# Designed miniproteins, single chains: the designs that were tried, part 61

Each design is a single chain, and the fold is of that chain. pLDDT is the mean over its residues in the fold that is shown.

## One batch from the design tools (miniprotein)

Design m2111
Fold by ESMFold2-Fast:
Structure m2111 (fold): chain A 88 residues (1-88)
Amino acid sequence: SRAEEIRRLAREVIERVRADPSLTEAEKRAAIAAIGEVARAALADPDAVTLDEVRAAMEGAAEGAATAVRRGLAEAPSAAAVEEALAV
């Protein structure tokens, strides 16, 4: 199903973030939470979105969230907040 494809895509993008040695743990938490929020939005109407659109949104959100934390424009989410964002 498209929902299963979106969940698989989220796991793929999250694993790339986790494997990135250039990101701090705070930046990784922010990026992962942002990916989870995009996945949640896409899963609200999975048939209305393409996987390419979801991938681009996840990658853009992750980069934006990590950059905001790095520049002090946003606080990194707690581990509990990241777990909540991933509950999709």
Scores: mean pLDDT 88

Design m2112
Fold by ESMFold2-Fast:
Structure m2112 (fold): chain A 70 residues (1-70)
Amino acid sequence: NSSSDLRLSNFYLLDYKRDPRESYDFLKLTSELLMSPSYDWNLESEFDKVDKNPLSQLMETLQNTEVMSS
């Protein structure tokens, strides 16, 4: 769990510097790649709760950056 979580966060940070919209799509793809095949079954259910996934916490940081930018 920690290993997968760390990888997801790392990729998110890298992609965040590119484009916030693309980071969201990239995160979904990365999550699918990093998650085990067993988790692939949950991918459909995860799709509905993508915004509530761990990446959602990272998104909160991204939004705060937008507000704090000015």
Scores: mean pLDDT 49

Design m2113
Fold by ESMFold2-Fast:
Structure m2113 (fold): chain A 90 residues (1-90)
Amino acid sequence: MTPKDIVDLLRKAYETGDKEYAKKAAEMSPEDAMGLAMRATAYALQGELEKAVELAREAGELAAELGSEMTGEQGEEEAKKVYEEIKKEK
């Protein structure tokens, strides 16, 4: 599962609007599929939507290689949904 420390940083970034917490979360994210998805969320919180979409696609593709039913396209779609929701609350 996602490491709690990175989730806590993403939560602080969301609650405070402080991009520094999101940047730190991105730096701490592992190189696996879950880490790429968390890094995508961190870039979305920083307003870097193009990078967020690319990383979410990579996360979906890597997850599919590991036997997940999620494709890169599905990962990209879910990432877009997440940062649209983040924008709507702000």
Scores: mean pLDDT 65

Design m2114
Fold by ESMFold2-Fast:
Structure m2114 (fold): chain A 81 residues (1-81)
Amino acid sequence: AALETGPDGVTIPAGTTLTLTLFDGTVITANSLNELLVKVKERAVEIGQKTGVLRSPFTGKELNSPEELNAEVSKAIQEAA
């Protein structure tokens, strides 16, 4: 089976249906790791643009860098898959 690779080398089986509930109650569903990553990051960036603060979409914690956001997304996806 094909694998999809996300940030920091996280991999999941291709075609895995992923569903994540964000800290604000937003539910994101995707059929690929790449789709999930795009949707989650877009939501986090949107919140950051509106509030001036980057936050973890999973915990609401303030993040200090894009690397920290990427690590949070990778970890959450690995735990969900």
Scores: mean pLDDT 68

Design m2115
Fold by ESMFold2-Fast:
Structure m2115 (fold): chain A 75 residues (1-75)
Amino acid sequence: MDDQKRKILDQAVDMSLTMSPEDVQNWAREQALKAGFSDEQAEELGEQARLSSLSTQAWQAGNVEEALRLMQEAS
């Protein structure tokens, strides 16, 4: 269960390099639903993926404080 969520989130971080946070959120939600998670769990995982994507973008922009805040919020 947690292993599948972690796998989706790890892949979402890689996808965040080429996709918008909104697209990453939608992708992660869809993957969670395909993996058999509930709609509520899929929405939660999607939001975590979005926050991780925003954190990755903040790191790339050199905004370390914002990146760390978003990572903490995603966990």
Scores: mean pLDDT 79

Design m2116
Fold by ESMFold2-Fast:
Structure m2116 (fold): chain A 74 residues (1-74)
Amino acid sequence: MEKVKKIIEASRIETEGLRKAMEIAKQLGHDELARRIGALTAEDAIRLASQHPELQEAVDILREALEKAKKVLE
């Protein structure tokens, strides 16, 4: 079933984006923010991280992951 394979791939892309964003937050000393990011969807994580200018790299990674996931689901 083609749809199931696309959903699994989109989920993997989003999860990898969240993992990288969490790693950046932890490296910057934001352990609590990293934990919160990992518990959210990519969209909600972008909204949270965007409130912190030092997390701009994490926001960019999350936005790229979300766009790639959307393309897979097309």
Scores: mean pLDDT 82

Design m2117
Fold by ESMFold2-Fast:
Structure m2117 (fold): chain A 85 residues (1-85)
Amino acid sequence: GEAERERLREEARAALEDARRSAEEYDKMKASKDDSNPTRFTAAAIRKIGGGVEGALIARRAEELGDEEAARLGREAAEAGGYRE
């Protein structure tokens, strides 16, 4: 129903925002990599990848429901999180 589509759109927007922030943090750490803190860098990479996977799952569900907006946002989240890498 409409409530499920609206919830999915909200989840997709949140996933996209989270994936973009995680990717930005990862890129900052990558640019100023400190070899004394490998765990911090690894954690950032995991967060980035996790956001991408979440986006991909949301996109698939949105496609099943025929919600193109949520599908688009989910795909953008997947790309921002590096799912396409």
Scores: mean pLDDT 74

Design m2118
Fold by ESMFold2-Fast:
Structure m2118 (fold): chain A 90 residues (1-90)
Amino acid sequence: KKKKIEEVAKVLREVMEKSLNNESLSDEEQEEFEKLAEENKEVVEEIDKIVEKAAETGDWEEAIKELREKGYTEVAEVLEEMYEERKKRA
């Protein structure tokens, strides 16, 4: 439950950090991400919908708030950190 959300947040941070640095995920990292998504299907699907909506609308503030309200605090923290980093690099 709680541990699974922390694990999802950790992998998401790694993926987003690599993206910000224009680095590709290795085959091993990609496989780890896919396995985590399969093991946590319901949680990952909900998070993915929120993130995808934010990417389409540009409303990352709302996405962060929704994640916190749903109890995905660690994921919301990752999104907030990555959003701020992206703004500083723009």
Scores: mean pLDDT 74

Design m2119
Fold by ESMFold2-Fast:
Structure m2119 (fold): chain A 100 residues (1-100)
Amino acid sequence: SEERRKELQEEAELFTEMITNPEIYDKDKDGKLSLEELMKMVEELAKQLGLKLTEEEKEEIRKKAEELDKDKDGKLSFEEARLVISEFLSEQLRKSLEEE
């Protein structure tokens, strides 16, 4: 089930990127995502993966997004948004492999 879980996660991640393109959350169509739009993407991904986000985890994600916001305009490029999402998913996977 571990190998199958990994395969399903990879498929779900690719599928989510196809159906919930960052561009869908880019309401301003400026090629960037607001911190609010990024958090919405993270919450939707967590929901699809059956993960429960704590308020503390949401704050850490927001903090990481703010660190990557080099222009300090409250927006991230799609590349920076993907980095935040990837780090979040990697951390959640790591935690799920450890005893709570």
Scores: mean pLDDT 66

Design m2120
Fold by ESMFold2-Fast:
Structure m2120 (fold): chain A 59 residues (1-59)
Amino acid sequence: SLSAADAFLKKLGKTRADLKALEEELKAKGYYTGKEVDGKPDADFIAALARYLKANGLL
């Protein structure tokens, strides 16, 4: 699940701005639990993406 989310992020995320926009959306939807929205693909970002994908049947 987490590795699948990482692969998905690497495939779709092109720039830091794109990743930051995605992270902001994940935070707005309640999936992101990290401290800062910086667009960096850290463990919190990847975990948030994994939760989002699983919740929407995309994992």
Scores: mean pLDDT 71

Design m2121
Fold by ESMFold2-Fast:
Structure m2121 (fold): chain A 63 residues (1-63)
Amino acid sequence: KEEEVEKLYKTALALIDKARASTNPENRQAFIDAAEVLVEKIKSLGADEQAEKLRKEIEEVKR
């Protein structure tokens, strides 16, 4: 469970980084959408703190 959460968290961070690096709004939104799916899965596994941290990162990218 902890190993799965860590892998999902790292994958979500990589997607958020790709969204930040993207200058194309469509590409940025696609990476954000993918990261949000992983946030929901992390929360479903009971890792609420990790999920909330990722949501804050996603909100910053949406600005």
Scores: mean pLDDT 80

Design m2122
Fold by ESMFold2-Fast:
Structure m2122 (fold): chain A 61 residues (1-61)
Amino acid sequence: SRDERIKLLLEKGLTEEQARLAVDKLKLTVEQVKSMTKDELLGVIDLYLAVEKTVERNLLK
């Protein structure tokens, strides 16, 4: 469930904002959350934020 994924991410030391991004925007599964390290999770979140800024800049290409 969503709540279970958020709890697991918080236990790994992510903030509530980072946990919500990982679940709501990145759509990470329970298996992905359990298998990934904190550093891997933070890396994917940072990549998502960088991509979001790039898309915003290039909406019309």
Scores: mean pLDDT 78

Design m2123
Fold by ESMFold2-Fast:
Structure m2123 (fold): chain A 55 residues (1-55)
Amino acid sequence: MPSLEEQIAALEKLIAEMKAAGASDAQIRNVADWYVSTLPEEHQAAARAHADAAI
């Protein structure tokens, strides 16, 4: 299982790539929420906070 640090880095990279592609905030939030839902429960709160800050 990837570390929390690796999971957050992957999420932030995904958000940055979507922003570069011209995705809307709503599209980015939808994809970020899906990604966070695939993480272990203990990692979800931290990952969601990072996603909200990155959007």
Scores: mean pLDDT 80

Design m2124
Fold by ESMFold2-Fast:
Structure m2124 (fold): chain A 68 residues (1-68)
Amino acid sequence: SSELKALNERIKALLDEAKREKTEEAAKRAVEEIRKLMQEAVDKGIISEEEGEVYEKIAEQEAKEILA
């Protein structure tokens, strides 16, 4: 759906921004904002609760890779 595409693009943009800064602060901010987006998407029925958990896990892994 268009909502799913927009959500994925926003997640990618947030992670790309953190990758450019390469700071723990930027990585934490990106993960926090992604968690908020996932909660809102689940609440709106755009994604399932299970899908939200997967996206959050991916964001956490990407954040670890930025700081490695």
Scores: mean pLDDT 81

Design m2125
Fold by ESMFold2-Fast:
Structure m2125 (fold): chain A 76 residues (1-76)
Amino acid sequence: MKSQIDELREGIRASLDAANAILGEDLSLNQIRERLATDESLSDAQKEQIRAHIEEAEKKMKELFDLMGMDLDFIE
């Protein structure tokens, strides 16, 4: 199961990296969600792109939780 876990972790990281590239930052998932809710300087197009990447990351995180069970050291 390591290869499947690694695929999910890489996918989560890739989605977070894509969101961070739009923001020009290196933020965790929770920090990116907070930025989307509070940052009025972001355009609607930027918010849409970031949201799509966040939703993809969250989907993969749920799949990872199903495989790993209880893990507190998530990419957040």
Scores: mean pLDDT 75

Design m2126
Fold by ESMFold2-Fast:
Structure m2126 (fold): chain A 89 residues (1-89)
Amino acid sequence: MEKKLIEEAKKLLEESIEEYAKKLVEAEKDVPGSPFHDLEAAKEYARDVALFIEPGYMFPVSEEGKKVEEELKEAGKEAFAKIEEAKKL
């Protein structure tokens, strides 16, 4: 049962990562040379931020992109707390 709860929490986290990656692409679309013009790069960044891994090679430069980064950090904290709680069961 614990494994199923962990899988459900991970699925919600992946859905959040996908959504925030799309928001990053939209926020940075008018920024010349932004790595976030690539959805896959945005997904990698979103996953790193959500898992509390600091991406050493890219970050959003627009005000809108920075706002998305902060929202993603909060979503990641909530998802991580749910995963850790499920592991204790």
Scores: mean pLDDT 70

Design m2127
Fold by ESMFold2-Fast:
Structure m2127 (fold): chain A 100 residues (1-100)
Amino acid sequence: SKAEELIEELDKKLAKAKTVEEILEIAKEGLRKAVEAKLSPEEQYLFAEYVVSRSIKKLKELGLSKEEIEKVAKEIVKMIKEYLPNVTVSEKRIELLIES
């Protein structure tokens, strides 16, 4: 599916990211492409979930503190709301992803 292609591209780009700024730019570009691809509501939710979970995983790999990861995750959730306004990512889900 188009969502699976976008997820694969997201993973490949995040693998090469070295900074918080690069992760945020990759997330933003991915969300823009998801809008352009006219994903179904189910695919929008799936892609947004991957953007959050994969970005948090990458931030952990870069050695950021829990507090720093929370700040960046909130910025990503804000981007998700701007690009995919019908998608909701709960604060509890973010906390779980950071603690996992």
Scores: mean pLDDT 87

Design m2128
Fold by ESMFold2-Fast:
Structure m2128 (fold): chain A 87 residues (1-87)
Amino acid sequence: MKKLTLSEQEMIDYILKYMDLDPSSEAAREEARKIIDEMVKNGEAKRIVVGDEVLYELEINEEALKRDISLAKGNEKEALEELLKKV
């Protein structure tokens, strides 16, 4: 298991890409924030506050992530590959 720390913007961008949502849409960004909030509630991500910055910590299993990448297509695959590069 590897720990990956993302800024709030990086986390939003990841969810937008994964879910194939329009990054120029405020409604899409609001939807991404709701998804992130549910991930935190489910224990899939930790919200960390450092001063005025909000960060998100993900615990990544590299082998599971590589498997998910091999099964994914399109924007989902690209989002997962970008996560793997940050681990």
Scores: mean pLDDT 83

Design m2129
Fold by ESMFold2-Fast:
Structure m2129 (fold): chain A 102 residues (1-102)
Amino acid sequence: MVEVELEATLESSEPLEEEPKVLYTDGVEGESLEVEVLSPNTAKVKMKLTGEAEKLEKLANVAGPVPALLTYKDGKKELVALYLSKEAAEKLKKQIEEELKK
């Protein structure tokens, strides 16, 4: 298990008005979500990701949107698209490489 930080953009078909608690995508869990709502359907997010190194590497190498499940405090779940900038993807790759050297 590897723990890394990620900055990403969330896009949803539904309004992102409630405070999210956890994000899940392909065996990776995002916690400690700091959310900046940019529009009703778009938010900038900073989070701590935990997962297997292989799963985190796949996330860092995906070209385009990554489907994810966002869970709110009230138990509401929402399908979102997670977008990583080139800079965020490179930072994620570097964090994984440093963790694997241990």
Scores: mean pLDDT 76

Design m2130
Fold by ESMFold2-Fast:
Structure m2130 (fold): chain A 90 residues (1-90)
Amino acid sequence: MERKKELIERLKEIIKKIIEEKGIEEAVEAITHIWIAYQMKKKGIDKEEMESYIENAKSIIGEEETKELLEILEELDLSDDELAKLVQEA
């Protein structure tokens, strides 16, 4: 589907931008925090702890990028392996 391709392209764009501006370690840390927040949200485990992971990501990459990445990851429902490949390709 065209929308899924567009979301993957946008995800790669954001990851590449973060790597260029902040470096690979900061990019991986921010993406990991957003991924944990997404997993917690999906399972309905803890809103306060989820917010903490989101705030940590915001402190690294900013509010706009954090929100956009979370929305993209929620829509794509990528596995850990798929996300790791996208980060490696960026």
Scores: mean pLDDT 78

Design m2131
Fold by ESMFold2-Fast:
Structure m2131 (fold): chain A 67 residues (1-67)
Amino acid sequence: SKEQRIQSVIQGVEVLRDLGLISEEVADEIIAALKAGDLERAIALLRENLPRTGPLGQEMIQAIEAI
């Protein structure tokens, strides 16, 4: 379901935070966008952080685009 896909992406964003690839503030903003259904904002924030997240960030963008 859409809700299950969103929860899976939230879990992935939490992993990026826990690995130190994004800040807690950035993770919170992405998670808030995902919970609000603002997928475009979530993708934009992940794109801004691609230099730090690399392939993991790209996978998350692709997962959101598949919702």
Scores: mean pLDDT 87

Design m2132
Fold by ESMFold2-Fast:
Structure m2132 (fold): chain A 100 residues (1-100)
Amino acid sequence: SADDLLAGLREALELALRALAETDPARAKQLLSEAIRKMREVLRAGREAFPELAELFERLERQVEEAEKWLATGTREAIELAALVVASMAQEMIRLLEER
């Protein structure tokens, strides 16, 4: 449901924001990995619930793929960039679903 997707998006957003605020790189990477995992789960469920938005979900899945590549690089800058992208994506999706 839309409420279940919103709950998942809010959890992913919180994890990404915590990763951004985290000063320990290993902990930041762990939090971001969990945010990405939650985001992938939400995007999969969203594609099934809103097939009319398939193009949007495909675009967002590509953004998650890029964030995963930055996370794999393991530099502080790459982790911060990936966390910002995930947080931005979650905020955009929350806004879109709340306006429906």
Scores: mean pLDDT 85

Design m2133
Fold by ESMFold2-Fast:
Structure m2133 (fold): chain A 67 residues (1-67)
Amino acid sequence: MEEAERLLEEGERLVREGREMLAKATTIDEINRGIGTVIRGIGLAFQAKLLAEKAGDEELAERAGKV
C-alpha cells in the first residue's frame, strides 16, 4: 500500500517541520504558518490511517494514529 505509506511519510515530515517552525517562531505570521503546517501533516496522516484500516494494515494504521 504505497499510497498510504507515502501519505504517512509526508504527514510525519510536515508535523515535524511545523513543530520546528513553532519552536523558532517570533512573529504571529510565523506561528500561523507553523500551525497550518502541523494541521496539514495531521490531515495527511489521518488519510493514511483510513486507507490502511480499509486495507487491513493494522501496523500502518497504528503508526499513522500516533502522528
Scores: mean pLDDT 83

Design m2134
Fold by ESMFold2-Fast:
Structure m2134 (fold): chain A 89 residues (1-89)
Amino acid sequence: DAVRERGLALLERARALERGLRLVVERSLSLGDATLPEEEVAVVRPYIDKALEEAFKTPGEEAQIEAMFGVPRREIERLRREGERLLAA
């Protein structure tokens, strides 16, 4: 059961990152940054901060959006694959 518990924890983390990213995307594109819910963004914040730092080195809004979305998606996919692998075993 320890392997199953670890798998579930990884999937829960992936789902939290996905929810946080979805909220950031939705709010940034439609309502602006000031209205982001911090509690739900907390899990994604380290990736957002890193992406924003890189975005300031690139000109244009489109490049900033691409940088912000790329990093969290890779981490979500990594956690999901590992969690599913552990649950399938």
Scores: mean pLDDT 65

Design m2135
Fold by ESMFold2-Fast:
Structure m2135 (fold): chain A 105 residues (1-105)
Amino acid sequence: SPKDREITKLLFRALAVMTELALAVRRHAPEKQAEVDRLLQELSKQLVKAAEALINGDKESFEKYLQQIQEILAQLYALVAPHLPEVAARFVQEMNEILAELKKI
C-alpha cells in the first residue's frame, strides 16, 4: 500500500542517520564505539517493531515502541554529546523528524 511504502522509506532514512552516527563515533570517539553500536542495534529492533505495529494498525503497541525509542535516543545522546555534541544533536533532531513523520501515518 502507499502507507507501507512511506513507512519503508522512513525506515531506510533512519538506517542512514544511524549509520552516519556509527561512522562519526568510529572516527572521532572510538572508545564509545562498542556501546553506541549496541544501542543502535537495540534502536533498530525497536524501529522495526514500531513499523510493524503501524502497518498492522496497532496504535497502542506503536506508542509503546515510540516511548522505548525515545529512551534509547536519550541514552545515545548522553553517551555521544560529551565527545561529539553537534553530531549527537543532529542525530537526535533527524531521528525525531523521522518519528514525527511515522506518527502522521
Scores: mean pLDDT 92

Design m2136
Fold by ESMFold2-Fast:
Structure m2136 (fold): chain A 83 residues (1-83)
Amino acid sequence: GIEEAEEAARRAVEALREAKRKGESNEGILYAGIAAGIAGISYGVAKATGVGPEEIVNSARKAAEAAELAAESAEKGKKALEE
């Protein structure tokens, strides 16, 4: 539950740091940042409720994947966020 959302948020932050470290395009960094924000918010909601619904955990995981995709390509990250 909460642990999975926390791990997803950590993955998203790592992807954002990697995008910034490699000097990715402003668009790639922007989409990675948006995705990391979504993952962080999802984790925060899960933590605040004590038992986050599976939907919140899944949202955090999808956001982490979107951040990782955005770190590779702005277009891929954008498409992942459109779900």
Scores: mean pLDDT 75

Design m2137
Fold by ESMFold2-Fast:
Structure m2137 (fold): chain A 95 residues (1-95)
Amino acid sequence: MKEYELDLTFTYTDPETGETATGQARARLRVLEEKDGEEIVELHIDAATVTTASGKTFTIPALTIRGTREEVEKFLRDLISSLPGVAARGVRREL
């Protein structure tokens, strides 16, 4: 199976205080199946803990998404753009 590793950095801005916090998470993309030139993939993002400058901590839960490559990519783009105060950056490496 073809696997990719992603290192993700999340930046969160608290809507009440304006404080920013940064968290790190790892993600794995696995190619499960190929049909008619279309890849069925599974993306797993590990849980991340984010700590604000004031010492407040919160956990972003682990997420697993399965579908066609385009469906998974669209879901992630829509999810990140819909989250208030959250920005994400990733670096991809093939395993």
Scores: mean pLDDT 69

Design m2138
Fold by ESMFold2-Fast:
Structure m2138 (fold): chain A 55 residues (1-55)
Amino acid sequence: AYKIVVGDIEYIIEGEVEKIGDKVKIPAGSKIIVDGKEYTLGTDVEVDIKDVTEL
């Protein structure tokens, strides 16, 4: 699992992500947990690797 911090909000990602240079790609269909509520990603999303922590 991975943690992404954007501002004051923590997102927990279940499953695998791809590391691409200085970015991490989260594939479409990934589970995201925010404030204990579960969402499914509709499209691929890229974030800076510095904002991502492996859990």
Scores: mean pLDDT 79

Design m2139
Fold by ESMFold2-Fast:
Structure m2139 (fold): chain A 81 residues (1-81)
Amino acid sequence: MKVEVVFRLPDGSEERVEFESAEELAEYIERLLRERLGYTPTPEQREKLLEIAKGALELARALGVPAVIDLVELKEKLESL
């Protein structure tokens, strides 16, 4: 079952994309971090991104609402590890 994810981008714009798997969502987040913020996650941060993706999709499915991800906030949380 596809889940809608709303990404809040560094310029304040929003992007909506549907995902079926946590792996697909995590790869998309890595691409956005690279393309929009010039940031490449470490292996430890990639593992955390996959867990975040899993949790976001499960919560969205359980509540029947889109998942929301702020890209700048996510980068800051990953860097604080």
Scores: mean pLDDT 83

Design m2140
Fold by ESMFold2-Fast:
Structure m2140 (fold): chain A 89 residues (1-89)
Amino acid sequence: MSEGEKILEEAVEMAVEGASSEEIAEFLKSKGIKEEDAKFIGENIDNPLLSDEQIERIAKALNVPVSTVREALSRVGGEIVKAAVDRVL
């Protein structure tokens, strides 16, 4: 995987584990992502209703293909729903 793909996968894992948008943004900043892009990704990584333009923005910020972002965001949505169901005591 490229470095951007690894960063995206770690951000996805953080989102699934319930990390805040601020925590995800700080992680992305630590990996050299610009503050405005890091904040945008942190706020939108769990949003299943992202437009194609918003997905392209994430792809450009991380230097990964748009298809890679779409696959990662799809997994976040599915895993968050599953984790919420699995957490019912």
Scores: mean pLDDT 75

Design m2141
Fold by ESMFold2-Fast:
Structure m2141 (fold): chain A 74 residues (1-74)
Amino acid sequence: SELEEKLLAEGFRLVAESEQIVDGRRYRIRIYSKVENGLRVQVTITENLDTGEVTVTTTRFDANGNLVSEEVEK
């Protein structure tokens, strides 16, 4: 995946991978993480295995684990 290659080049590391079924839909979930400017940045790539739709969620957490920001791209 071009997105995953880009994330690795930017210093992200794959920290979790799973397949899940939600409301009868099959998803492949990959979570990439890094620390940047004192924040933990997490990129969650959710692929619908039946449609091929990809959703990318970028979340930032402070040092105490509080959510600072969330961005969703489809």
Scores: mean pLDDT 87

Design m2142
Fold by ESMFold2-Fast:
Structure m2142 (fold): chain A 78 residues (1-78)
Amino acid sequence: MEEKIRKAAEEVIKLAEEQNRPDLAEKIRELVEEALTNRALSLRDSKTRKLLATVELSDEEIEALPEFLEDLKKSLEE
């Protein structure tokens, strides 16, 4: 599962970088690393990076991350 999530994330990150959205690329990296390491997501302010909230993820939600990332990639390609 981790390999599928990382592969999907790399595709989104590459596309975000190609579209000159380095902030989005970094946000995707952080989201994926937190989900895989802590089984949680930290919601942060986009400008200040201040922690706003932490959301714990179930195994089912983690398994859904590749689909979420693929949908995000398609949205960026449009």
Scores: mean pLDDT 73

Design m2143
Fold by ESMFold2-Fast:
Structure m2143 (fold): chain A 80 residues (1-80)
Amino acid sequence: MKEKMEELEERARELIRKAREAIRRGDVETARRYLEEVGEVLGEYQKIVKESGDKEGEEKLRELMRELEEVARELAEAEA
């Protein structure tokens, strides 16, 4: 479980970084695909956190969700 959570966290962070890079390049389509994948990864992470009751995992999930919101706003601004 813990190893799976660490893998999901790292994957989410990498996808968020790639989404931001795509936005900087004006590659809106690629950025949108990365954000969809982040949503799926965070969904899996949330299930594990709920099952384990890991408070540290809950805090990390909250931080990753906030980063996802920020990148989604950046994408929306880039599409305008």
Scores: mean pLDDT 82

Design m2144
Fold by ESMFold2-Fast:
Structure m2144 (fold): chain A 74 residues (1-74)
Amino acid sequence: AALRDAVLRFLGLDPTPTTEEEIAKRLGVSRATVQRALDELVAEGVVVKTPEGYRLANTDAFRARVEALAAAEA
């Protein structure tokens, strides 16, 4: 679903750890919906959970994916 991509994009815009409540507010969805998406992303190793909130585990992996998509459209 588009929600996982929206969460990844949101976390990619700000490298500071962000709470699930803030993400839910920004995306206009319930906290429970965001928590499920974040739990899946943490299980996949794409996002890390810190005491301060959630952030991207590896920005280089995200950049590589975006670059590959851009190259495929060229």
Scores: mean pLDDT 71

Design m2145
Fold by ESMFold2-Fast:
Structure m2145 (fold): chain A 91 residues (1-91)
Amino acid sequence: MEKRLEELIEQLKSPDPKVRLEAVKELGKMLDDEDEKVRKKAVEALAEALKDPDPEVRLEAHAALVRALYDEFPEVKELAEKALEEDAKEL
């Protein structure tokens, strides 16, 4: 899972918005991982994607972070809440 997470984070830096969109969708799937550390890293990567220049990438990241608000791990929920609150301020 760590290697896949690293690959997805690298894909978020791609000049191709389609590659970045796919990376965001895959990071969203990692929110269901059994490892809390993987989920926390996925939330942090999705929070960066909220600042993406492509509106579709931003919307997909926002949707994934909203799902993370209902996570079973309190620290994952807090990271998602903070990311969404900061995004609302930068609108």
Scores: mean pLDDT 82

